# Designed miniproteins, single chains, continued (2): the designs that were tried, part 38

Each design is a single chain, and the fold is of that chain. pLDDT is the mean over its residues in the fold that is shown.

## One batch from the design tools (miniprotein)

Design m5298
Fold by ESMFold2-Fast:
Structure m5298 (fold): chain A 95 residues (1-95)
Amino acid sequence: MKKEIEKLKEEIEKLFKEKEELLKKYKEAKREKKEEEAQKLLQKLNEVFNKILELEKELVEKDPSIKEELTKRMTELFREAAKELAEEEKKRKEE
């Protein structure tokens, strides 16, 4: 049981790092106005988010006690992403 939960947590952490890398590349592509590249990166980001959500669901089913911790982590993740998107939108309106 514990080893399975630990492996799921490690896999989720790896996906979070992949998400951070893709988000940086997406922001760079948007700054350079490379729309095709930005769209491909956005698709990869959506795929990674879907994988994270599926693994988080499995983790909660195996250990319901961690649901609150995971909910907080996901809330922070979405909050930061929303903030980044809002900042990029503001920069576009100022141009």
Scores: mean pLDDT 74

Design m5299
Fold by ESMFold2-Fast:
Structure m5299 (fold): chain A 63 residues (1-63)
Amino acid sequence: DEETVERAVARLVGLAEKIAEYLKEQGLEVEIEIEVTEDSVTATVKSERYTYTLTLDLKLVRK
């Protein structure tokens, strides 16, 4: 349902921010990109050395 999706998205964003904070502590410049579609939410944390991609499949959350 919508509430479950909202909570899942909030959790994904929080995790991406935590990864970004860790990379900033290492002295890296960090960019966070969030892409939302009908079927998925993708958070990408990019730095000069590392790229982390977190994807949530909304089809699994809804049904």
Scores: mean pLDDT 77

Design m5300
Fold by ESMFold2-Fast:
Structure m5300 (fold): chain A 91 residues (1-91)
Amino acid sequence: SDLEEAKKNLIEAIKILYGKEPPESASIEELLDILEEYGKELEKSDDEKKQILGKIILNLVEQMKKALKEGNWEALKRIAEALLKVAKEYK
């Protein structure tokens, strides 16, 4: 399902960005909160590239939280795919 694919892409993005796998029991909301904290940490970096990445992550998290609240699983999946691409390019 789109919701399961979105969750899979969020877990993979977190693994790439943090180097640590989130628990399988984590909800999508919990995964988005992890990404939001990471984006905030990146914005505090002295590295301009990391600051830009932080802003991108925070914007995508905001869009995904909106899609989740609206039950728009297709949008949630597409935005999660975009985040995964950003994570892969950063690494």
Scores: mean pLDDT 86

Design m5301
Fold by ESMFold2-Fast:
Structure m5301 (fold): chain A 74 residues (1-74)
Amino acid sequence: SMEEIKEKAFELMRKVLPEEEVEKVEKILNSADIKTKEELFTHLLVLAHEAMEKAGLSKEEIREVLEELARIFK
């Protein structure tokens, strides 16, 4: 379900981001009119990438986390 995917994604993000940044992503996703799993994936990739860049993660660290995030959608 989309709820299970969101929970797993937020759990992954909490490993590399402060809770405050994860809560911001969750709030944006909950306010968005997301109707499909593909739309959820696209929004999560953009928001997670921006949050990780803001937190100062390297390009390599960001890539690894985004690859793990993509696996959650399979």
Scores: mean pLDDT 83

Design m5302
Fold by ESMFold2-Fast:
Structure m5302 (fold): chain A 83 residues (1-83)
Amino acid sequence: GESLERIIEGAEKLVKEAEEALKKGDYLTANLLAGAAALAAAVAIVLAKKEGDEEARKRAEEILERAQEVALEAQAKLLEKVA
């Protein structure tokens, strides 16, 4: 539905902003934006399953994977700076 598409679009925007923050070396912002993108993607997966929208579910799962990769890299860099 319209709500599902808006959530997927929001998650895509957040993960792109997280990837850009990571490239800039802003690891704290990258981690926070990746966390927000992962949450939005997880909600989209649940809604897509309820609606039977297989394509939306796949899109949301791809965003979740990208968000998790950004979060892991940002977290590793933040831990290196504290050690």
Scores: mean pLDDT 88

Design m5303
Fold by ESMFold2-Fast:
Structure m5303 (fold): chain A 97 residues (1-97)
Amino acid sequence: MEEKERRVKIANTPVNEEGETLLHVTVRALEGASDEAKLQALRALIEDVKLGADVTQKNAEGETVLDEVRRVTAGGSPEIQAALDELEALAKEKEAK
């Protein structure tokens, strides 16, 4: 299996009984983190989505990675909001193609 395919498969595969992917777990770990840490994680997530990671996959609670990002970054800095907007635009671009 190619390294990119392996990484995407792992990112999209549930890692616990709650149906959370590695991306869900990573975003949840940002709860209470600094704006700087949240921005860095959002930029990393944007790059993962460009590689084929699926941020629309739902966990057992029906929440997508995007839903958790929006919740965790609510009230964040303008840079965080811009990064969130970029992430949402990438998800929409994938649907338009």
Scores: mean pLDDT 71

Design m5304
Fold by ESMFold2-Fast:
Structure m5304 (fold): chain A 71 residues (1-71)
Amino acid sequence: MSIEEQLKLAAEYFGLKASDEKIKEAAEWIENYLKKNKLYDPKVKGELIELLIRHHFDVEKTEKEAKKLFS
């Protein structure tokens, strides 16, 4: 299952309103963040997905929190 598909399912499950464009942007942000910071552990990917869900797919807020946890 792709990151984009995981985020779409999470949005439906938690009743979060997010456009397909916003979900795609969030998925691309996760992939870029993992590659840029050399974080290849699947657990880190899961934690970034959870952060995006908690921040209602706000990439800016999620990135600020992720930098404190993983950088």
Scores: mean pLDDT 77

Design m5305
Fold by ESMFold2-Fast:
Structure m5305 (fold): chain A 92 residues (1-92)
Amino acid sequence: MRIRVRGIKDGKVAWESPEVTGDLAQFAELVREAFEEARRKGYDAVEVEVEAPSEETARNAGVMARQIAEELGFKVESVEYSGGRLRARFRR
């Protein structure tokens, strides 16, 4: 899947990952690192975008992102699925 993660501060993109091609394990690592950085740097939100080979893979990525967000004290603001695409935003 193709993965991109953004850190949001004061309504603006403060940081953006390069686009990474990886599996669900690589996705989990990148998302966890992004939430941990957001906590340390005081970002207000984290946005996660995925283009997956299937709708099932996108939904599994969404579930995983939600679990990691909750562990690190972020709340779900939005989660949108469109075929193999996931767009999710999590707020502290």
Scores: mean pLDDT 85

Design m5306
Fold by ESMFold2-Fast:
Structure m5306 (fold): chain A 60 residues (1-60)
Amino acid sequence: SKEGAIEYAVLGILEAGLDVQRELAADPRLTPEQRAHWRQVAADTEKEIEEVKKRLKELE
């Protein structure tokens, strides 16, 4: 479906973003405060990925 295609595209974008966010969360060149920020952003992205995956299962 068109909705399924859009959700798959969103999932791909979120997964790519999560990879970068996790790298920033572990980057020793950043301050502890900056790393904490990216840890929170990554956690929020992981929750959004789970919601997208749930919607994809419902679009069968």
Scores: mean pLDDT 88

Design m5307
Fold by ESMFold2-Fast:
Structure m5307 (fold): chain A 93 residues (1-93)
Amino acid sequence: GAEVTLKSEKEIDEVIDKYKGHDLLVTISNASKETIVQSLGEAGLPGQLMLAAYNGSLPYKLIIPPEYHEQAKKALTNLIKAGATVKIKKYER
């Protein structure tokens, strides 16, 4: 699927709702590792997903399964408000 760069809470909600029931590939840049990890953790994403994202360098790429879409909306909205660049696409195998 097409990768979309998101600029607002509305755009995050719309794209995640569009891909409901599917894995999301999320790419995060223009934020520190500490800011990204804090936002993901505060939104309730499990530590295993964050540890996978810990593979050392920006941009952060992580796969968010359907059960964490609501947590993803919260985390990614907070990251955009903090000045991060967020891109989402449907994860296809």
Scores: mean pLDDT 76

Design m5308
Fold by ESMFold2-Fast:
Structure m5308 (fold): chain A 86 residues (1-86)
Amino acid sequence: SELEKISEELGKVVKEIVDYRKKLVAQGKDPDEINRAILEMIKLFEEGKEDEAIEVAKKYGFPDDFIELVRKYVELLKKLRELIKN
């Protein structure tokens, strides 16, 4: 089903975000700063403020692959909401 497919894709994206977060922490980034930046990016992507979300990512030195993971997470959440008609 489409719901099962999106749920599986969300699980994979969440795992990749967690794995990238661990790599960023290993590179000396503060876990609390990473968490705040990710939440701000999620909010901005949800609001359609893509350029502002990317600027937050640049400020914190996030790699492009990580920015795309956060974007994909938000897109999958939007698709999930559409499927549950919310």
Scores: mean pLDDT 84

Design m5309
Fold by ESMFold2-Fast:
Structure m5309 (fold): chain A 62 residues (1-62)
Amino acid sequence: STTVLKVETVVEGEDGKPVKVTGIAVIRGDLIQVSEPEIEGNLSKEKAIEAIKEEARRIVAE
């Protein structure tokens, strides 16, 4: 019912450069909670959290 994942992904940042984002995702059914993300580059916290949520959903689906 509850899944805890360490998520590490790379997304395109605000300046077009790759940004590494890392965080812990806790999944309870359709709810996902994300810890304070580690952002290595030029990316907003909101976009980093969204990237972690999307990657976590992808991992648990497959």
Scores: mean pLDDT 82

Design m5310
Fold by ESMFold2-Fast:
Structure m5310 (fold): chain A 105 residues (1-105)
Amino acid sequence: SSLEEFGKKAKEFAEKAIEKLLEKNPEVGKKMKELAERFYKESPAALYGIGMVAEEMLDMSEEEQRKALELAERDAEAAVEAFKRGSEAAAYVLGVGGGVEVRLL
């Protein structure tokens, strides 16, 4: 099903984003990986939101990455917001936007 494919691609996306983050900042990347593993027990699709946060962190300075990590760890709302952004991006690539489906499919 399309939802099963989404879950699989969400996991692949999150793993790649975290791998890139580990290369740029191993300490922050490790903590984001631990956060992803915590939410993976609930749903593979939840990983897409965490992947989006990790990908956003790639464009941040080390200080901004540290602040984003502190927010993600201390504020459940930041993690929920990341899941929401991941779901919105997935909806765009799968149904409402053209040319970007290759990122998830």
Scores: mean pLDDT 63

Design m5311
Fold by ESMFold2-Fast:
Structure m5311 (fold): chain A 69 residues (1-69)
Amino acid sequence: SEKEELLEEIRRKAEEKGDEHTLAMAEGVMNGIVSAEQLAKSVEALEKLNPGRHDEIVELLKKLMKLLE
């Protein structure tokens, strides 16, 4: 339930921003195609591209990662 609600929020925000990659990652997590490790690597890559960035999507993805522990 909490995981599904968080995934839906991530999908909604990704659609608003036209972030097709994040949208695909959220769908992949919902369908069990994307692992917690793959999600973590994607978040690390996003932060590395924009090291000073405090993005709502990155924060939501980090919350999702903690729920997958």
Scores: mean pLDDT 73

Design m5312
Fold by ESMFold2-Fast:
Structure m5312 (fold): chain A 92 residues (1-92)
Amino acid sequence: DERNEELSKLLEEHLTPEVREWLEALVERLKPVAEELGKTKDPEEARREVMARLLSEVAGIPLEEALEIVDTLSSDEINELLVQAILERAQA
């Protein structure tokens, strides 16, 4: 997919070693949280909370605000927002 390939290249170009390590560490931290939520909550609620935690960490906003955003946007819209926030962090 040419569009996804372009987006991946753009992300890789702006992803410094520091931002990459941070993102990898964030994903590793969220894996056990996602697993635990999947045991105790229904799949939709677990997905919502994991996405909100990821958005909160990436965008530097409170978890409560991130939960409101996740409840308002589609998964595709949230993914685009996450990519934009990562790119902005890489530039800052």
Scores: mean pLDDT 72

Design m5313
Fold by ESMFold2-Fast:
Structure m5313 (fold): chain A 85 residues (1-85)
Amino acid sequence: MIPKITERPKSVEEARELLQKLVDYGYSIINQIPNVGNRMLARGLLDMLVSEGQSALDNNDMDLAMDVLRRLEDFLEELVRLKEL
């Protein structure tokens, strides 16, 4: 099941834990994508989102971190569709 953001994280530490959970799930789905080209593109996009999210959290930018988490959730929903094709 895709981890969903049900509540806004109350701290940078909670946001980091949520980011890590979503990232780990994303990599697990990517490894299940049958098409090698789609897998490579998805991995690159996930790596970019991880980098942006970590940078936002390192700068204590919670609003930017929340935007990255939402974009990551949407991305994970698309990855599940690619896996089930």
Scores: mean pLDDT 79

Design m5314
Fold by ESMFold2-Fast:
Structure m5314 (fold): chain A 61 residues (1-61)
Amino acid sequence: PLPAVSPEAVDAALDALSERLGVRGASREETLEAIAKKLGRSPETVAAFVENRAARDEAAA
């Protein structure tokens, strides 16, 4: 099993996704919600996706 991903890796993955979608909020929470609305998903689903992406990127780096 992969270790818990760092908050910094999660932040980097969220920022990368925000840049790709051209969506940005005033805070990290607002950015996450804006991405969720853009994709038609719940914020929890987007958070899980970002965490999985961060874990994969951290493991590959």
Scores: mean pLDDT 74

Design m5315
Fold by ESMFold2-Fast:
Structure m5315 (fold): chain A 78 residues (1-78)
Amino acid sequence: MAAEEEERRRKLEAIEAARAELRAAAARPELSDEEIRALVERLLEGRRLLAELNKEKYEPPDEELEKEELAKVEELLA
């Protein structure tokens, strides 16, 4: 079970890092389109990792849900 324990620890660290990065980015006055895109991708990946850690079924998000989450991130960065 060592490999699974290390994988779970790495996923937890990745999720925490992604959340900290998003919070820090929201405080920055300017971000490029490329940086915004990277933060959005990191947010979606973090959601997937969190679902896996909780041993929940991860359903691929509908396009409407994805657009809604993207809009929320862009509002935070605006």
Scores: mean pLDDT 61

Design m5316
Fold by ESMFold2-Fast:
Structure m5316 (fold): chain A 66 residues (1-66)
Amino acid sequence: SATAEAGAAAAKALAKRGEENAKALGLEAPTVTASAEGDRVTITIESVDGTLVVTMTTDGARNLAA
């Protein structure tokens, strides 16, 4: 439970950073979906140019989000 909550929080923080970056560049914000499962975090970015999927460890996501 605690690890899943930590993973979800990290994924949400990364998704927000992606949205802020797109906005700063004057781009239409892509649809960013983040999910956490066990020790992994998956971020899916859907834009008019295509879909990008990034998978990382929960620890890696925490470090990037901090």
Scores: mean pLDDT 70

Design m5317
Fold by ESMFold2-Fast:
Structure m5317 (fold): chain A 66 residues (1-66)
Amino acid sequence: ALKQLEEAIEYLKKGNNDEALEKLKEAKRLEPRLASFLDGAINAIKQGNIDLAISLVETAIEALKE
């Protein structure tokens, strides 16, 4: 899950939103407890709010470390 979340941030920074979405879906499958944060990030990407999406993925990474 951590690797998928880190890769999603890299894809978002490069403008590869479709690849980022696939990485977030994979992370949700591996760590269902993060679904609320990752659904928020997916929705932010779909709305074009990439800064919010990155922030939510970073929050999910911190939650995963706990």
Scores: mean pLDDT 82

Design m5318
Fold by ESMFold2-Fast:
Structure m5318 (fold): chain A 90 residues (1-90)
Amino acid sequence: SSEIKEIEEKLKKVPGVDEEAAKKLAEALYNNDGEGLIKVVKEILKKDPSARNALEKALEEIYLKYHYKAALEALIYLGVEQLKEAVEKV
């Protein structure tokens, strides 16, 4: 669909997100597969932790435009992970 392609192209622009990852993220978002989305997010951040802020912003913009519940689930995961890391660094 035009919507999944728009989401894929947006995600491809995120530093640290390659073409395969962008496609998997777009498919998970469109199918409201929060678990599958979070798995791909974890893999991206394992390879490139610096991608976190750009990926979070892209997921926020996607959620605000399309209202995919999977995007909200991934944003909650990212927020909890940030708090966990902040405590562990102190």
Scores: mean pLDDT 84

Design m5319
Fold by ESMFold2-Fast:
Structure m5319 (fold): chain A 83 residues (1-83)
Amino acid sequence: MSSIRRQQQNIQRQQQDIYRLMRDSGVDDDDAQTISDQFGLMQQSGTFIRSNSMTIIDILTQNAIRQGDQRRIQRLDQSRQVI
């Protein structure tokens, strides 16, 4: 049990670090939260599920393209580089 709790705390710390890094890089709160959450799920499962951090970035990028938000596209590309 203690080992599992330590692992969860480590994952949460990494999620917070990624979230802050993305926010500092100009990524929107919703996008940063989504990517950090997906990172946490990947780390916990040890298994690739349909969605992973890169897949989420791709989905968000497609949504930004559809909306014509070129600045958001650029910020999401930067997020890809920090993951």
Scores: mean pLDDT 65

Design m5320
Fold by ESMFold2-Fast:
Structure m5320 (fold): chain A 63 residues (1-63)
Amino acid sequence: TLRARAMEELGESSDLASEYGRAMQKAKEDPSYSEKAEQLMKEAIEKARKYEELRLEAERAAA
């Protein structure tokens, strides 16, 4: 269902935010991790936005 997909996106966003934090720490030692951190941040933001859209759509469809 759309609601289940929304919750999955939220979970993935949270996981990506945690990975972003770890990548930023590694970037202090190895600059190559900076690119990975930027990508993780962008993906986390996009997943959070997708979660909001899907949640609202699922609530509307279920009503």
Scores: mean pLDDT 80

Design m5321
Fold by ESMFold2-Fast:
Formats: structure tokens, sequence, C-alpha cells
Structure m5321 (fold): chain A 82 residues (1-82)
């Protein structure tokens, strides 16, 4: 369900928070990325991590579920630039 996918996505993002931020920060240092570029990269990494984890659990997200994952990934990246 949409609610179940949302809960799982939030758990996956929480579990991977430090690793995702570290990966984005490493890319910032390596490639000289701006804060906005780091935010966009973090959003993409967060989205990919959630989708991959759901797929590993045998869950193929629907179009509506994919949109929820995109929204959560965007919010996750926005928190980085507080």
Amino acid sequence: SLEEVKELAEEILEENREELIAAAEAAKEKYGLSDEQVKRLLERLAFEAVVDALYARGIVPSAEEMEVIRELSREFAEEYLK
C-alpha cells in the first residue's frame, strides 16, 4: 500500500542517513560541487537507495508510490541545507 511504502521509505532513509550524506560530501570534495549540486545529488542517491531496498524486498513501486518516494527523497535532501 502507499502508506506501507511511505513507512518503509522513511525507515530506509533513516537507516542510511549517515552513509548517504557521507557519499554526497565525498562527491562535493572530489568534484568541487556547490551546495545546490550536492543537494540534487543527495536527492538522487536517497531515491536510488529507497527503490533498491524495496526491490530487494520484492516490492516494485507503483507510479503513485514512486512519486511518494521522490517527495521523501527531496525532503531528505532539503534537510541537508538547513
Scores: mean pLDDT 87

Design m5322
Fold by ESMFold2-Fast:
Structure m5322 (fold): chain A 69 residues (1-69)
Amino acid sequence: MMPEEERVKQIKEGMEKVKNDKSLSKELKIGLLEQEMEEVKRDPTLSEEQKKELIEYAKKLIEEIEKEE
């Protein structure tokens, strides 16, 4: 099992849970996803490709949340 595959999957699942959490405001969802992007950018254990994938994923989720506004 590749440790990087499991970590990327866990981060994506966390982001999806934030997006789908009906108890959170849109502002809170966006803020949490922006925080995850900053953590991904600063994580030295993630490859450049993994960082790009996770950042693109978070941006897509943020755009979907913003369009619902």
Scores: mean pLDDT 78

Design m5323
Fold by ESMFold2-Fast:
Structure m5323 (fold): chain A 69 residues (1-69)
Amino acid sequence: SPPPVVAVTITSTEVTDLGDGVYRVVSTLAVSDGVETHETTLELTVKADSEEEARKKLDEFVERLRAAM
């Protein structure tokens, strides 16, 4: 059997502008090893110039998590 591949999928994302270039990003992630799927909530507070940049920072963080697994 091939080694288990862990897949991380963003299922929802909510971004809140807190003002002064600070955003709260709340995301629900589905993590699957091909046998089980687990849901987890990830909350980040990021500095960004826009909601789009805040979402990009979330995507980069999820990529880092995937690389660490």
Scores: mean pLDDT 79

Design m5324
Fold by ESMFold2-Fast:
Structure m5324 (fold): chain A 94 residues (1-94)
Amino acid sequence: MVEAFRFGERVAAALREKGGEATTQRLIEAYLEAGERVARGEISVEEGYELFAERIIELAAELDPALAEELRALSREERIAAAVGVLFAISNSV
């Protein structure tokens, strides 16, 4: 899991390098969307992180298709850990 988390931090850095500030904003919006659905009781916390991971993969597919494939190759648990890594990276950048 630590490796998947660290991969998430690298994913955030790579996507921000390619997409700039707009990429950071899209990642924040994706996290808030997932968080709102969890807060409403529509989905669980784990399902919220899965939704956020799916949004990260969609964004990666636009900016870095190879990175999107690496993310898709991860297990569910590893994708969630990577999503947490992305969140940690963007939270420490704002």
Scores: mean pLDDT 82

Design m5325
Fold by ESMFold2-Fast:
Structure m5325 (fold): chain A 90 residues (1-90)
Amino acid sequence: PLVPTEEQIIKAVDEEVERLTEELLKENPELSELEAKEKAIEKLKEAAEKYLAYVEKHRPELAEIARRLAEIVLKYLEEKLEELEEEREE
């Protein structure tokens, strides 16, 4: 089966962060861009963790692949969150 590459996963995550950030800013115009991006990242982290838990419970035969994908996503999101914290201190 075709498994997405780490680069493809990272690109998809970046696109989803931007999409959620725009959506959050439309719904909450009082949010700064940094606050909206932080919220988007936290929502994606929660979604990835919930998806992994769902797969482990209902599709244990896919748990290894799901865990690998979740690790890539969560690590990348954590790195992005740390970058935003550094920008906030300037």
Scores: mean pLDDT 80

Design m5326
Fold by ESMFold2-Fast:
Structure m5326 (fold): chain A 92 residues (1-92)
Amino acid sequence: SPEEQKQKEIGRELAILGASLTLLILHTRLLVRDGQASPAQLRAEIARLRELIARIRELKAQSTNPLVKESADREIRYAEEEIAELEAVVAA
């Protein structure tokens, strides 16, 4: 049905965004670990992470699958925790 196709597409887009979020977090953590990231670069990466989270939240709201919603919620929580740590690094 058209609704089944829409839900499959939402799930696929959420998976792609979740992977992008994870890769960006990993990249940003490596920059912080190496001590080579400027505060301006860290602020830019935090902004990108927040944009990805906002997009994930929008797609999550359109999903009817509880497991997809729970997966998205876990990814958002993990990313928000990483952002809080990055904001603390920028503030120091």
Scores: mean pLDDT 86

Design m5327
Fold by ESMFold2-Fast:
Structure m5327 (fold): chain A 81 residues (1-81)
Amino acid sequence: KLAEELLISGILQREVLPRLPEEDREKAAKVINAAAGLMPTSTPEQLEEFARKLGLERGLSKESAELVARTVRRVKQRIDS
């Protein structure tokens, strides 16, 4: 449901955005929103790879993209547990 996607996006943004440089935060938020929509139909590994690739494509640094990817995977693992 859209409401569940918004909740998941909010959790991800609270966990990752404060840990990123200011210039990466808006780009990371867009990656997080896209990953949240895929949560119901994707494995943690698929979400990690998706977020990493999209982050790099959207101009995140390798470090920021990796942090977003790992956070997305971790949140998906918690949801599945």
Scores: mean pLDDT 82

Design m5328
Fold by ESMFold2-Fast:
Structure m5328 (fold): chain A 98 residues (1-98)
Amino acid sequence: SAGFEAAEVVIEGLEKALEILKEKGASPDVILEVEINIGLARIALAVGKIIGDGKFAGEQSIKLAEQTIDYLKKNGGPKEAIEVLEEAVKKAKELLKK
């Protein structure tokens, strides 16, 4: 439960960051990277549900969000998108402590 909730929080954070990127006219390559990472996080959640491992789903989604934060920092992503992802990662990590 808590691990699946952590994965969903991360996916929502990634989707919110994607909307900020689109609103600010980020490059197609930056948008594509975030879309790929959303897809991978959704796959991790689906796999976690199939195998009954919420911790796997939560940890893999957090890793993808942290990789997205690093990518955005290196490629001039807007501060608002980075802050949304950092807050989502923080909340997801607190959920995994339950």
Scores: mean pLDDT 89

Design m5329
Fold by ESMFold2-Fast:
Structure m5329 (fold): chain A 95 residues (1-95)
Amino acid sequence: MIKFTKEDALEFLRKVLEVLEEIIAKLPPDHPAAQRLREVLTEMREALEKGDFDAAVEHLARALQIVAGELPPELREEFFKRLDEVIKEVAKKSK
């Protein structure tokens, strides 16, 4: 069993933000999902800066819904593959 710290949770959220920014950059500029994801990213970043983890998690849930429902299958697959890599990286840092 892995003991998860608040610092590990914060690092996880920051790395997920980086992955979302990379995926948004691969979307066409006029894609509706790109605009919605940028809005959610901004709100999630602001919540993290204020230490509002509940708001950050709520914004992450919205971002995951947009990725699952609105992104092209290739970018959706890439996002979840990168998300799995982030989870494994954070888990590896635990004792």
Scores: mean pLDDT 77

Design m5330
Fold by ESMFold2-Fast:
Structure m5330 (fold): chain A 89 residues (1-89)
Amino acid sequence: TRAALAAEVAAARAALEPAAQAWEANPSAETGRALLEAVREAAERLLAALEEAAKVSPDSEELRALAEGLRETAEEDLKKLEEQIKEAE
């Protein structure tokens, strides 16, 4: 499960990197939407993996705290990014 989480984190980083670079180079509705979709997909996959790991090891406070922190951070970051995309439109 930890190895699977590490793989999902690596995959998420690899997927986000080009979208983030495109947004930084030229902030627009197009690059913003691509980044938003990439972030949503990565966050959803990571949350699912963390929740699954926590179910297998329910007493793992670290996994539960990490899942809660990721959910809260992802919701906040996605909301901020959505607002920035709206302004860029």
Scores: mean pLDDT 71

Design m5331
Fold by ESMFold2-Fast:
Structure m5331 (fold): chain A 83 residues (1-83)
Amino acid sequence: SLERALALPEHLLETLEALYRNKLSISKTAKELRVHRNTVVTRKARIMSALDLRDDVDLFKVYVALEEHRGVEALVSAVRKVT
């Protein structure tokens, strides 16, 4: 659910975004976020549990939906600031 994804704690949401940028690579995500590999593993597990996700494909689907939502929100915010 997109609503559940948006309700994730900030650090889990940042981890989800970093996981996508790094094609779900734990080691690359840990390096980008400057945290231990085990921290990323734990956060990924919490994200999947919180969103009731089965596999990495479901995780990618949630990220795509979240990015689409953020793109729309950024556009709406830009239009409202000009108007």
Scores: mean pLDDT 76

Design m5332
Fold by ESMFold2-Fast:
Structure m5332 (fold): chain A 86 residues (1-86)
Amino acid sequence: SRLSQAEIEKVKKEILARGEKEGKEEETKLELEIQEAAAAGRFEEALYLAGRLAKKNNREEELRAELEELGVSPEQLAAAERGIAE
């Protein structure tokens, strides 16, 4: 038996939609984890997660510029750089 053209197109759309949703879910999860860590006063954890999100979105230099402007502690800067490095 052969799949119909309509069945092949449906499978293709489901695979593409899944890939797009999975990437967006990962970004949303990181954003929520950053907010939760910051709200709990875990700023090193929040900056580590921010570094990971910046790397995923190719915004490492934007994050570094923001941290420099804010004058964060050496420990907080190191946490963000660990997130970028992974």
Scores: mean pLDDT 67

